# Ledger of designs, part 30: designed miniproteins, single chains, continued (5)

Each design is a single chain, and the fold is of that chain. pLDDT is the mean over its residues in the fold that is shown.

## One batch from the design tools (miniprotein)

Design m17012
Fold by ESMFold2-Fast:
Structure m17012 (fold): chain A 104 residues (1-104)
Amino acid sequence: SSLESAYKTIEGLLKEGKLTEEEAEEIKEVLELAEKEEDPEKSRLLRYAASLYLAIKREGISSEEIEEALELAKKEGVIDEGEAEVLEMLAKGVSVREIAEKIL
């Protein structure tokens, strides 16, 4: 998704009470870090973390459902190690800011 599209999603979720102002700010910071990141793999994982976090909040996905999705993705071979680590942190309720710090 483009940065503008992501910001509109953030605004919508904030208005619906699905995001706190703090969570919205953290996601915006991670998206900006991704745009400025010179390492393509780190940039990709930062975008992945932000996009998944938005999807989780938008759809109301539980930690159990995230864990099930991770196991299915591993079984189907459609997820790499970096993506798996991001999903594991999301399932544990790690903040998007802390996930970004682990990627960087």
Scores: mean pLDDT 87

Design m17013
Fold by ESMFold2-Fast:
Structure m17013 (fold): chain A 64 residues (1-64)
Amino acid sequence: VSEEEFDRDVAVALAEISVAVAKLMPNKEEAIEFLKRQAERFRAMGYPDAAKILEEAIKEIEKE
């Protein structure tokens, strides 16, 4: 397993954990802001797949 693959898998796992944490937040606006900041960080770090997970979660929370 390459270090690049490991870093991508870890980024995706952290994104999924961030989504789970956001779903436990009582305030939807705070949850959305938290996920937006995490998505921006992952994009800046070069992990677009992790950022997409967060962006899709934002859309789902906004629809609820």
Scores: mean pLDDT 79

Design m17014
Fold by ESMFold2-Fast:
Structure m17014 (fold): chain A 61 residues (1-61)
Amino acid sequence: MIEIKVHKLPDLTIVEVIDGDNAVIVARMKDGSVFSLVLGEMSEEKKEELLKLAKEVLDKA
């Protein structure tokens, strides 16, 4: 099962989506800038799926 961690700071929101040895991290700054980081070796399809999920969670955080 996928584990999701949300860190809400005054000017920064970070979402971590972890699936075993693979993770994606997305962050939104107060200025609306979004950064993403992919950790681990995964297929393009799985990477896209986890990034999509992370961004959806970030948008609602």
Scores: mean pLDDT 81

Design m17015
Fold by ESMFold2-Fast:
Formats: C-alpha cells, structure tokens, sequence
Structure m17015 (fold): chain A 55 residues (1-55)
C-alpha cells in the first residue's frame, strides 16, 4: 500500500499528464519511483523533483 504522501504525488503527476504538462514517459517514471518501496519518501521527492525540473 502507498503512503498518503506517495498517493498525493501520483494524483498530482496524473493530473499534470491529463493537462498535457507531463509526458507519458515522465508520468511512468514518476509512478515507478513512487511505488518503489526500497526508496525513502525523501529519495522519492528528490527523484521526482529532478524529473519535473526537466519539463
């Protein structure tokens, strides 16, 4: 099960994709990172921030 923070992150990423602000590839990358239970919430946020900085 995903934490509330990771669920909100995925909802945000899907919302950005629905608006055309995020590519399908970037959305999939964020979804894979957010579901990775080996990563801390801090590591997830850092990786997602790096992806969002590219768009």
Amino acid sequence: ALSTERRHLLLMARHLHARGLLSEAALQEIEDIARDESLSDEEVWARVAAILARV
Scores: mean pLDDT 81

Design m17016
Fold by ESMFold2-Fast:
Structure m17016 (fold): chain A 104 residues (1-104)
Amino acid sequence: SLEERIEKARELVLEVLREADKAIEAAEKGDAKKAIEHLEKAIELFRRLGEVLDEAVAEHGVEVLERAKKAVEKGDFKKAIDILSLEVVGVAILAIGAMIDLEL
């Protein structure tokens, strides 16, 4: 049903935000390996979101997380934290908009 699709999308967005928050915590501690593990989980969650909600929003989310991952790999933890704190929230807002559009 439409309601089940929206609820599944909501759960996936919340899981992405939790994994992004854990990646921020790891990056703040300089733990590149742990930050990358959480970013890879968030990327997979966005790919699943594309299957149930909106492929373009999910693709944008994956791109944002891949840029954060590249920043971590380069040791630029400040850039990774900035991307995760600002741009991932923006993607979550776009996902909420897509959920609202499905109900209209």
Scores: mean pLDDT 88

Design m17017
Fold by ESMFold2-Fast:
Structure m17017 (fold): chain A 102 residues (1-102)
Amino acid sequence: STTKLASATLTVSGGETATFTVTANLDKGTVVANVKQKGGLAKLQVTLRVTGGTGGSAIAEGDATVSGTVSESGTHEVQVSVRNLADGVTTTIEVDLSYVSD
């Protein structure tokens, strides 16, 4: 089963980076960041980082999904950074963070 960790709606101007961070007590498993563009047409770089685990990154001109792992049980910081690579284009994004235990 999938557990929702958090969600956020962010506005990202061209050339800027928005960062969303959650601290959670997690067991071994997978963290998934789903990023949806709700407005604007932008090329996005999405990066997921998990302390005590692995992260990932993707570049997309629409929706993006990035996964990382939790290597050991404990308190972890989960960070999603979204950089808007399109100059002069502002986009609104929705970020959903979820977790699946092993």
Scores: mean pLDDT 83

Design m17018
Fold by ESMFold2-Fast:
Structure m17018 (fold): chain A 88 residues (1-88)
Amino acid sequence: SADLKKQLTINSFGILVASSEHHVSLLLDKEEAIKQLEDAKKYLESVIKELEQLYKQSEDPEIKQQIAENIKRAREVLKKVKKTLEKL
């Protein structure tokens, strides 16, 4: 749970930085940007499925709330990744 939270935060930050970058290098490396975003999309979809399974298996309301918040954050990042891919 704690490790998954840290990993999700790091990945979310990395994707956000990449998606918000208005560098000439990003325009020149369009194929690499698309590949990174497609990989991020697959990763986030996998993480969401894992978190949804953990939510169903958890009996602790506090843990369930933490998982639900992580699912929400992962879905928000996934939405941003999808929007960025549509613009490329």
Scores: mean pLDDT 71

Design m17019
Fold by ESMFold2-Fast:
Structure m17019 (fold): chain A 72 residues (1-72)
Amino acid sequence: MEEFERRAAERAAEAAIEALKDVADLTKEQAQDSEALAEAADKYATDEQKRKALEAIAEVNREALAELERAE
Protein backbone atom coordinates (compact mmCIF):
# COMPACT_ATOMS: atom_id res chain seq x y z
CA MET A 1 0.00 0.00 0.00
CA GLU A 2 2.53 2.64 1.08
CA GLU A 3 4.90 1.55 -1.68
CA PHE A 4 2.12 1.99 -4.24
CA GLU A 5 1.25 5.40 -2.79
CA ARG A 6 4.89 6.43 -3.00
CA ARG A 7 5.11 5.30 -6.63
CA ALA A 8 1.93 7.19 -7.53
CA ALA A 9 3.29 10.31 -5.79
CA GLU A 10 6.55 10.02 -7.75
CA ARG A 11 4.65 9.83 -11.04
CA ALA A 12 2.48 12.80 -10.05
CA ALA A 13 5.62 14.73 -9.04
CA GLU A 14 7.24 14.04 -12.42
CA ALA A 15 4.14 15.31 -14.24
CA ALA A 16 4.07 18.40 -12.02
CA ILE A 17 7.79 19.06 -12.61
CA GLU A 18 7.26 18.94 -16.38
CA ALA A 19 4.31 21.35 -16.14
CA LEU A 20 6.18 23.71 -13.78
CA LYS A 21 9.78 23.22 -14.95
CA ASP A 22 10.37 26.99 -15.22
CA VAL A 23 9.39 27.61 -11.58
CA ALA A 24 12.66 28.81 -10.06
CA ASP A 25 12.62 26.99 -6.72
CA LEU A 26 10.94 23.76 -7.79
CA THR A 27 13.24 20.75 -7.33
CA LYS A 28 12.61 17.03 -7.58
CA GLU A 29 12.63 16.87 -3.77
CA GLN A 30 9.97 19.58 -3.48
CA ALA A 31 7.86 17.95 -6.19
CA GLN A 32 7.87 14.66 -4.26
CA ASP A 33 6.69 16.61 -1.18
CA SER A 34 3.11 17.61 -2.02
CA GLU A 35 3.12 20.41 0.57
CA ALA A 36 6.36 21.94 -0.75
CA LEU A 37 5.09 21.60 -4.33
CA ALA A 38 1.89 23.48 -3.46
CA GLU A 39 3.89 26.25 -1.76
CA ALA A 40 6.22 26.63 -4.75
CA ALA A 41 3.26 26.75 -7.15
CA ASP A 42 1.55 29.44 -5.07
CA LYS A 43 4.67 31.63 -5.02
CA TYR A 44 6.06 31.24 -8.52
CA ALA A 45 3.65 29.59 -10.94
CA THR A 46 1.18 31.51 -13.07
CA ASP A 47 -2.49 30.50 -12.89
CA GLU A 48 -2.07 28.69 -16.21
CA GLN A 49 1.00 26.74 -15.05
CA LYS A 50 -0.77 25.80 -11.81
CA ARG A 51 -3.82 24.62 -13.74
CA LYS A 52 -1.66 22.48 -16.06
CA ALA A 53 0.15 20.97 -13.07
CA LEU A 54 -3.14 20.12 -11.35
CA GLU A 55 -4.46 18.55 -14.56
CA ALA A 56 -1.28 16.46 -14.89
CA ILE A 57 -1.51 15.35 -11.24
CA ALA A 58 -5.20 14.46 -11.66
CA GLU A 59 -4.41 12.39 -14.77
CA VAL A 60 -1.63 10.47 -12.99
CA ASN A 61 -3.87 9.89 -9.96
CA ARG A 62 -6.67 8.61 -12.20
CA GLU A 63 -4.27 6.12 -13.82
CA ALA A 64 -2.90 5.12 -10.40
CA LEU A 65 -6.40 4.39 -9.09
CA ALA A 66 -7.15 2.22 -12.14
CA GLU A 67 -3.84 0.38 -11.62
CA LEU A 68 -4.64 -0.15 -7.92
CA GLU A 69 -8.03 -1.67 -8.81
CA ARG A 70 -6.36 -4.04 -11.28
CA ALA A 71 -3.71 -5.04 -8.72
CA GLU A 72 -6.33 -6.06 -6.17
Scores: mean pLDDT 57

Design m17020
Fold by ESMFold2-Fast:
Structure m17020 (fold): chain A 64 residues (1-64)
Amino acid sequence: MSDDDLQKDIEIAMKRMQIAVLKIAIRTLQRKAQQDPSLRAKLDEEIAKLEEEIRKLQEEIDRL
């Protein structure tokens, strides 16, 4: 029914919004890593985790 297609579209839109927010977070962390070398290793680890979350969300979209 139309409701199943609408739910799918909503899920895709929500996941795309989450990806956009995560990309903004990555940019912020990259900038902080450049400003403070002592935090670089920690921030690079957090960036890697956020990039993995983006990949998981993209895979979920691809399955919908």
Scores: mean pLDDT 83

Design m17021
Fold by ESMFold2-Fast:
Structure m17021 (fold): chain A 90 residues (1-90)
Amino acid sequence: KPKEKAIKILEEMRKLAEKHGYEEVSRILDKGIEEVKKAKTPEEVRKIIRQTGVDIGRALERYAKEKGYFDQELANEISLKLDEALEIVA
């Protein structure tokens, strides 16, 4: 139940990344979703979600260097959804 809700939130984040054209972020979320599906415990799910967040942050920083701006609005939306997913799995 909590794991399925967390997956749904990660899928919503992937749709946001796709909508804004952040292909690397979408790929990171696809990997995170597959790892969450394989996870056996809430602790493993939380660890995967936290790592996915770190990987997304790094991808957005790389994008910012290439484009000359950081997408703070997208970063804030993703951060909020990551927090929601972690709370559900707690």
Scores: mean pLDDT 85

Design m17022
Fold by ESMFold2-Fast:
Structure m17022 (fold): chain A 75 residues (1-75)
Amino acid sequence: GPAGRERAIALLEEALRRAREAGLEKTAQHLEKAIRYVREGDLEAAERHLAAAVIEAADDSELVQLIGEAGRALR
């Protein structure tokens, strides 16, 4: 619902800030696209980009946790 999408966007914006600070360019690119797709209502495309972001961020447990929580908020 709308509240879940707003929470997901907030979590993804925090994840994006952390990815940029860490220099994780590919993770940041996937998170930017995920945020865009959530805003457009294309949740299937958003979830694909969240999965890619997790793969690229595998060594950052806090970032992976934030992305996972955002994905759960979309369901």
Scores: mean pLDDT 87

Design m17023
Fold by ESMFold2-Fast:
Structure m17023 (fold): chain A 59 residues (1-59)
Amino acid sequence: MEVRLEGNNIIISGVDPDSVDFDDVRKLASEAGVKFGVTIDLNGVYINDNGDIIAPIKK
């Protein structure tokens, strides 16, 4: 699993979208936000066509 900061989003790669529910996705996004010292907009979290979790930073 790879976590990176790109612009106003945290991107989490290497997660199987079929093995996680929405609560797992939001938890991963929130934990990544804490690690990077940013607040995540949990209502904006989604999984893209590549299976990456996109976690927008709240501003």
Scores: mean pLDDT 78

Design m17024
Fold by ESMFold2-Fast:
Structure m17024 (fold): chain A 59 residues (1-59)
Amino acid sequence: MEPRLFVDPELLAKRYSKEELEAMLARVDEQIAAHADNPVLVQDLETVKKALEEALKLI
């Protein structure tokens, strides 16, 4: 999985199914909780979460 893919909602919606995007969103939420002590990682994960949420809106 390419890092650039997680930043582009159109590319995410084109490459992954709704179920796969929902599973990725759940994993990102778990990672945010696991890395609550690391604000830099949380910020990066929030960016990925936004891209996944926008991709789900495109489906």
Scores: mean pLDDT 76

Design m17025
Fold by ESMFold2-Fast:
Structure m17025 (fold): chain A 92 residues (1-92)
Amino acid sequence: VEALLAELDAALDALRAAVAAGDAEAAREAAERLLATARALAATGSEEAKRKLLLTAFRLLALSVEAYLQGQEEIAELLRETALEVLRLAEA
């Protein structure tokens, strides 16, 4: 679980960097990596993993709003969709 939690944080950091750079391709790659790690965490069924996924989903929604306000509509939509999928995984 600890290694997957670290990978989730690394993927989220990569997404923040992509938003700061306005790099839609980097954002897609980071989002795919984040979702793969989120699915692995959800499969553990641990309480710690569920809490981390919920926190990550809200952080992604906040980042989506920031991207939208910066005029990065494509990245904002990607982040919103990614956040909703992470929320679904946390509730499963």
Scores: mean pLDDT 85

Design m17026
Fold by ESMFold2-Fast:
Structure m17026 (fold): chain A 97 residues (1-97)
Amino acid sequence: MKKKEEEIKKAAEENGKAGLEAGDNLEGLIAETKKSGKYTDVLEEAKKKMDELLKLNKETIEASKDVEKALEVLQEGTKKNKEIAKEAKDKLNEVKS
């Protein structure tokens, strides 16, 4: 019982950190694509991904209010946030090269 509450708290902290990293990476990608002017398609996709990220995090937080689902929801949210962060970072490295 108490261990589950501790796991949920840790999962929420990890999801928050992953979401912030994904947001930071997408903001960086948007800034570099605007600066270069060469990657308009990448810029539009990055803006769309930012909207998807904001929606994902809002839905994850709302769904995590159900204690029985909270751990699974937060872990899935963290996984998706990490994937978005990685893809944004990979694209940012391509744009900067």
Scores: mean pLDDT 84

Design m17027
Fold by ESMFold2-Fast:
Structure m17027 (fold): chain A 57 residues (1-57)
Amino acid sequence: DLARAILAAASDDEVDALEQELIDKGKKDGKPDEGKKKAEQVRDDIEKARDDALSLL
């Protein structure tokens, strides 16, 4: 899956930027808890993609 490979290649700085953007959007929408949940889900997806990529090496 190309999307999964891209996520596995993301740097920690890129992940932090995406997490912060989701949190900020949640605050603007008046739903900061939803923004945090989405940020956590994205981080979990990236960690899982990285684990999968490492198993192929």
Scores: mean pLDDT 71

Design m17028
Fold by ESMFold2-Fast:
Structure m17028 (fold): chain A 65 residues (1-65)
Amino acid sequence: RPPVLSLEEVKAIAAELGLELSDEQAEKVAKAAVNPDASVELIAQVPGVDLEKARKLREKIQAKL
C-alpha cells in the first residue's frame, strides 16, 4: 500500500528544503522514498531536485513513517 503521508505533507517537507512540488511530483517523491533499491536516485529525477535534496527528502519522509 502507498505510504500514510498525504501529498500536502510531502509538499510541506519539500518546502522546508526550498522545493515547490506539483501533486504529480509529490506522489513520485512519496513512492520513491519508500523504495529501498533506488529511492534517492528516483527522487533526484524530479525536476529541480538534486541528489543532496533527494537524500534530505527521503530522510525526512522516512522519519515521519
Scores: mean pLDDT 73

Design m17029
Fold by ESMFold2-Fast:
Structure m17029 (fold): chain A 83 residues (1-83)
Amino acid sequence: SEKELRILETLIKKYLETGDSTMTVGELSKELGLSQSTVSRHLARLEKEGLIERVGKGYRLKDLFEAMVLVGMRRLVEAVERV
């Protein structure tokens, strides 16, 4: 979904800026302008799909390269299909 892609993109951006993709529900909620309940629901789905994992009070990318490929491929397909 679009919200799940935005979460993955945000975690990728966090990693590129800091070397650590870990973000809390509150940090993602603030960054994306989404409610904490909306973010939590999408994070639960991404965790079930094996794309993210829990670390303390936050979530991080399970595999950075897999996430980057998936996001890049889906954004490319979306851009081509909308043209």
Scores: mean pLDDT 82

Design m17030
Fold by ESMFold2-Fast:
Structure m17030 (fold): chain A 100 residues (1-100)
Amino acid sequence: SYKDQALEILEEWVKEVSKLVNDEEFEKELKEILKNLKAIVETLSELEALIYIQTTMRSLTEEALKRIKDEEVKKKIEELYKKSMKKLNELLNQARAAAK
């Protein structure tokens, strides 16, 4: 499903951003948010779920950037976000086409 593919993109993003931030407390918070988000996404339509995942990833990226002082790590987080968002936008376009 498009939900499962979008969740996989978010889960991989969480894994990679956790490595970049290297903050155990933040990683625990991200995993808790991911678990809660999965439960919410199961109650949503395909399109609603994809939009919710995109919005969440944006919010979490902004939060990660606030925790980082190293400019090179910030650039890597921004590049990761751009790459993951491109994949999510491609899925959203496919889901919109399939919903017609």
Scores: mean pLDDT 86

Design m17031
Fold by ESMFold2-Fast:
Structure m17031 (fold): chain A 82 residues (1-82)
Amino acid sequence: IRDIVKEVLDKYGVKVSDETIDKLVEALSRFDFTDEEVRNFLENVLKYAKEKGLPLDDELVDYIILTLKSAHPLVLRYLAKS
């Protein structure tokens, strides 16, 4: 899971600390996602942010972590579909 998170963030040019990556991994581990579902979720969120002109930085990742902590599992599983 950590390797997939790092790969997707690097692909989209999101530069964050290892501590931020670890927090994102911890938030994602709350769900029973497969490696593919983790990849799809992150790519869907980052692609959307890029299309809307949002900065791909620590603030965006913190927002993703907050969303993962507050969102219903069904909503997050929907975003994990290809």
Scores: mean pLDDT 74

Design m17032
Fold by ESMFold2-Fast:
Structure m17032 (fold): chain A 90 residues (1-90)
Amino acid sequence: SPEEIEEAVRALRAALEARDAAGVVRHASFLIEALQAELPTLSPEDQKVAQQVIALLQELIAAARAGDWAAARAAWDRLLELQSEQARKA
């Protein structure tokens, strides 16, 4: 649901701020699974955006597992940029 996605995004942000690698993996994995489930029902434009978000979430997981919090923050900032672009189109 949209509320569950918003909750997971907030939890992911909190895990990043706390440098909680297990939390980042948990919440980012949930978001990847949710996006993959929605993917076949989306427009081609929204599918492209969803695939970019999935790729950034995977980068975020890899960075967190490596303890590379600079790379994790960079991936998170790109996610926020994509979110801002989509909000502008709504």
Scores: mean pLDDT 86

Design m17033
Fold by ESMFold2-Fast:
Structure m17033 (fold): chain A 120 residues (1-120)
Amino acid sequence: MEKLERARQTLRDLKEQIVKASEKAIEAMKNGTPEEAIKALEDLGLVLGQAAAAFRGYADTLSPEAGEVFRRMAETLREARDLVGQAAELAKKDPEKALNMVREATERALQAIDEAIAAL
């Protein structure tokens, strides 16, 4: 594969990982124990945080224009991680609000990745 296609594939793989982690978290929140829900949310937050750190570092190796897009994506992933962390704290007290926060965090993260793919 060409260098750009490899980068796009990495972003597509990350998108798939976020979708799967989010679906698992939502399923655990609806049908699992509170402990299973919190663990799944922590796992989703970890994926988002690790991705944010990796893509912020990757941004420094790109052109200024592409690097700016990747820095915005990394920031959006970090904000999504923080939102998932807040959802974990709310999961027992306000499960409906926590579910909506997880959905919002996932949508923001996926949109940021799609923007990054389009910028390559």
Scores: mean pLDDT 83

Design m17034
Fold by ESMFold2-Fast:
Structure m17034 (fold): chain A 68 residues (1-68)
Amino acid sequence: GPKAQQAASETAGAATEFAKRLLEQGVKGIRGSVSAGKTTVTAVVESPVARVTVTGNTATGEVTVRVE
């Protein structure tokens, strides 16, 4: 439904923006992956300097970000 598409788009958008910022800072070796659960879309951006995990809930529309 529209909320699920919005959560997925926001999750992908947030992960893409993190990847862009890392590239703009000259970070190399950036890897991206996306996985889908029953009610979640998870995007992971890995780099030598940071790992960013963005999780969107397709039922509630909530988006959470974890930086390691």
Scores: mean pLDDT 78

Design m17035
Fold by ESMFold2-Fast:
Formats: C-alpha cells, structure tokens, sequence
Structure m17035 (fold): chain A 92 residues (1-92)
C-alpha cells in the first residue's frame, strides 16, 4: 500500500534525522516543482552522490504528492517512494 510505504519512510527519516526532517516540513512544493526536484534527485542518485537531505526531500515529495489526491499526484508519489527506497539503499 502506497500510504503505508510513505508512513514507514517518514517515520524512519524522522527518527534518524529529526532536525533535518523538521526543517524540510516547512517546504511546500507544487506538482511541477516536485517533478523538477525528483529529476534532480535522480541525477544525484546516478552519480552515487546522495545524502540524508536527498532522502528526506524524496520522502517529503512522496507525502505532499500523495496528499494532492489527484492521479498525477499519486503517480509522483509512487515515483518519489521508489526513488527514496533507492537513495536509502545507497546510504547503507
């Protein structure tokens, strides 16, 4: 379930990186900004140069896209979850 995956990722990053997670909570994205940010994060992942900030960004995009409650938002949320899982794998 997409919601369960997002809830789990949020809980994990909140526990591991509380200060960075709280800072990210103050950032709101439009769907277009989410798409641009995911493309940027994909390029960082391809370079192997990802950090906790990139993971938190992917997780926040997943939540905000899911809460948009549109077909486009759901698609962006699914892509963000997949990207967050890949970033998490690279971070150990």
Amino acid sequence: DLKEKIDKLEEEVRKEFPAAYEAANKISYTLDEMKERLEYLKKRLEKGDVSRVDLIAAVKIARQAYENDTPEGRKIAEEAVELAEKIKEKLK
Scores: mean pLDDT 84

Design m17036
Fold by ESMFold2-Fast:
Structure m17036 (fold): chain A 55 residues (1-55)
Amino acid sequence: SSQQARQQAQRLLQKAGLSEAQAQALVDELVRTGRETPLSRVALEAMRLLDEAEA
């Protein structure tokens, strides 16, 4: 589900050193922008997790 994918992406970002609030904000932004123009390798990995959940 989309909510499970968001939770997985958020956990990945937190493991990479982001706070819970920062990870939540970045996941929300990636969902809003349709995952266009990723800013970092961590964001690319979060996008990959979201795409896998949609397949």
Scores: mean pLDDT 69

Design m17037
Fold by ESMFold2-Fast:
Structure m17037 (fold): chain A 78 residues (1-78)
Amino acid sequence: SLVEEGEKVIDEYTEKVAQLMVEQMEKQGKSQEEIDEALERLKQLTEESKKKFREIAETDPELAEQYIEELKQKIAEL
């Protein structure tokens, strides 16, 4: 399913972003509470992105496929 593939790619991107964010915040001396709050915000943005992607996949599958490919490229460059 295009939706399942897109959600997996969004999750992979978000996991890599979360790891980089945690590393950066730890280097800045942020508390575990601040890190946890930032991770919760990222989780909310991820769920919103998945919802938007599902809508695009149902209305414009070609655009959804392009989005997946662009996101895969971003993941490879992280």
Scores: mean pLDDT 86

Design m17038
Fold by ESMFold2-Fast:
Structure m17038 (fold): chain A 74 residues (1-74)
Amino acid sequence: SEAERERIETRFHELFVRALEELERHAPDDEEAFERVEALYRDFVARFPGMSVEEQREALREAEERLREILEEA
């Protein structure tokens, strides 16, 4: 459903906003970490319109894991 897609997309944006806030708080000079977050965001945004709801949920979980890894390495 469209409402489901909107909720997933909203959650996706919130994850990236929170990740950037965390980087600003604890590794503000880690340009590589910011570049990795931005590249990941661009990749998922480009893929999202072609995805089913199930694929979007899987992508959301993948994004959460990849962001965690970036933050841990920052």
Scores: mean pLDDT 83

Design m17039
Fold by ESMFold2-Fast:
Structure m17039 (fold): chain A 63 residues (1-63)
Amino acid sequence: MSESVKNVIKQYMIDKGLSEEKAEEAAEEFGRKVEKEVKDLPPSERDYGIGKVMQEVLKKYGL
């Protein structure tokens, strides 16, 4: 994940109520999960896969 994209996701997590430290952790975990879980999905399912990963990360951090 590019630094710019990571920063956007981090800011989104802060806006959702996470501390800066937890937002950094959540953004990194989001990137790792997308790399692991979405790369193997068909192109038609990638957007849904990304959404599911985001939902999993948000749930893990209590959002």
Scores: mean pLDDT 77

Design m17040
Fold by ESMFold2-Fast:
Structure m17040 (fold): chain A 103 residues (1-103)
Amino acid sequence: MTENEIVRELARRILRGIADPSEVTSVSIPPEKVEEFQKLFDKALELAGALLGQVSPEEMRRILEEAGFSPELIERLLALAERLRDEPGSVRAREVLALLENA
């Protein structure tokens, strides 16, 4: 997997935990990979926050582009964030996951 693929998968796992705590998974990491994992996890947290609409539309576009999302998917995610502006984080996480799984 590329770094972007790992970051996107970690962000999806974070979103699944927010949408349904019963879907939280544990990850076993070799000691020599802990620092590398920490950097990837920090990027995944930034991406998850952007996907939940916690940043401006301009910043969300930048984060999604850096994470390797297609222009078409970015426009759909931005439209979804606007639609779900006043919804709880759990609802937003569920809707974002549904869009990502069907895109």
Scores: mean pLDDT 75

Design m17041
Fold by ESMFold2-Fast:
Structure m17041 (fold): chain A 96 residues (1-96)
Amino acid sequence: SDVFKKIEELVKQGKYEEAAKLLIDYYESLRAQGKLTYNDAIGLLYLASVILEKLGKKDLARKYRFAAFELWGTNDKEKAIELADEAVEEIKKILS
């Protein structure tokens, strides 16, 4: 996804708040349209873990990174979305 590459690029540039906002907006847009795939949920969960680490939330980052790895190859879309929702809400709390 081009959006995933943009989020990664923003993180590499140290633009963590912009990366977080782009991730939230993209995730919520896909959710609202019913277009969120299992692969999108896993990818966004992983990127959320990277952003949480950069925002100083190491324990949350570790939790969601391990969750993304454990979900890899399972095709458990419901669990992937549940954990992605949680990670996005944690980022939203930090930005407020």
Scores: mean pLDDT 89

Design m17042
Fold by ESMFold2-Fast:
Structure m17042 (fold): chain A 116 residues (1-116)
Amino acid sequence: AAAEAEMARLLAQIESRAEVLRQLGLDTLAERLRERAAAARAAGDLPALRELAALASEIMDLLVELIDETDPARREELLERLKELFLRLGLEPEEAEREAEIAERVADAFAARRAA
């Protein structure tokens, strides 16, 4: 009962984060997150689901920080941290690099809209 309620809550959190990532154009990241959540659910692996939810939240926090960051050196640091998290999520190095490039373009688009 308690474990089932926690699993349902974590799955809802992961799905919410995956949908935001998809809307930002981070489709590979969203797909990998959903695939891993489905696998953890099928296995009844609550620890894996907790780890995945924490990873998804950390990725989202860094994306928000990247969107608000104007310092080039700090942006580069945030992008490298995001690539590390993408690799931890199970993306291949080439996929992680492409998703980081999309994240940078998303941040640039938000900066341009704020300037308008």
Scores: mean pLDDT 88

Design m17043
Fold by ESMFold2-Fast:
Structure m17043 (fold): chain A 61 residues (1-61)
Amino acid sequence: GLLENLKKIKETYGLTLEDVREIAEKLGISVTEVLVEYGKYLNGEPVSEIGKKVVEELKKK
């Protein structure tokens, strides 16, 4: 779920919900879309161009 994806972001990258909001604003998408795209990445699903940018921004912080 979305909350589980947020928890995994915090455990993996040490990022908060506020950090996820900043990434969402930078990429021009919603917080929900950031969490959905990260969930696809975690599940080994094919990542879109936006999904690749989400993972890149999470790793940058």
Scores: mean pLDDT 84

Design m17044
Fold by ESMFold2-Fast:
Structure m17044 (fold): chain A 80 residues (1-80)
Amino acid sequence: KPSKEQQLKDLDEQIKKYREKLEEARKKGDEETAKLLEQVIESLEKAKEAVQKGDWKSYRQHVLSSVGYSIRYIGHLIDK
């Protein structure tokens, strides 16, 4: 059972990593990859807000959405 503080820290770390990937995609002019990364980041930020509100249903939904966008991002990289 991770603490609320630990969950927020883990989400912040993931958001930071994806923001770094987004900057690299933007520097390369890869608009499609950038859009997928923006969707991952948005979903993780919504998950963070849900944790802060104690809304476990929304947290789970937004985490699943971020995973879905992450899979699409990875698939797009493999298909290059």
Scores: mean pLDDT 82

Design m17045
Fold by ESMFold2-Fast:
Structure m17045 (fold): chain A 83 residues (1-83)
Amino acid sequence: GPLIETEESKEALELGMEAVRKAGKNQKALSAGIGAVLIAIGGMMEAQLLLDRGASEEEAKRVLEKSAKDAKEVAERGIKLAE
C-alpha cells in the first residue's frame, strides 16, 4: 500500500472510525473521532515520508507507535462522550 502501517496503527485507525460511528449527533464526540482518524493517518504519512527520506524502519515504527497511542486516547475520549 502507499502508507506503512503496524497492527497498533491499524487498531488505532479502527478505534477512531468506531468513535465516529458511535458519535451520532454529539458534535464533541464526532470531532474527537475525526481527530483520532487524522492523528492515525497523519502518523502513517509521517512514517512513510521518513522511510522515503532514508530514515530507519525503527524511526518510522516509533512515529507509528506514538501516533497510534495518541489516536487511541482521543478515540476513547470520543467514545466516552457518546455514552
Scores: mean pLDDT 86

Design m17046
Fold by ESMFold2-Fast:
Structure m17046 (fold): chain A 87 residues (1-87)
Amino acid sequence: MFEEIRRGVEEYLERTDLSEEERERVRRTVEERLKRIEESGDEEEAERLLEEVRGQLLAVELEKLPEEERKELEEELEREARARAAA
């Protein structure tokens, strides 16, 4: 689990446009949180952190979609909604 969380954080940082200073701050915060989890044995907190990281990665992936693909998706959804309303 800790390796999965660390991997997820690094993947998140690679996909974001954060400065080196901001990335180091994020890594430090995560490592401090992981240390507390390890010392307490709080598996539920570890699971919550993993879910949080996964959620952040999904949000970044959606934001990093090419403008064309994002626009096409929005147009498709609008067209489907209009077709449904016209029926």
Scores: mean pLDDT 71

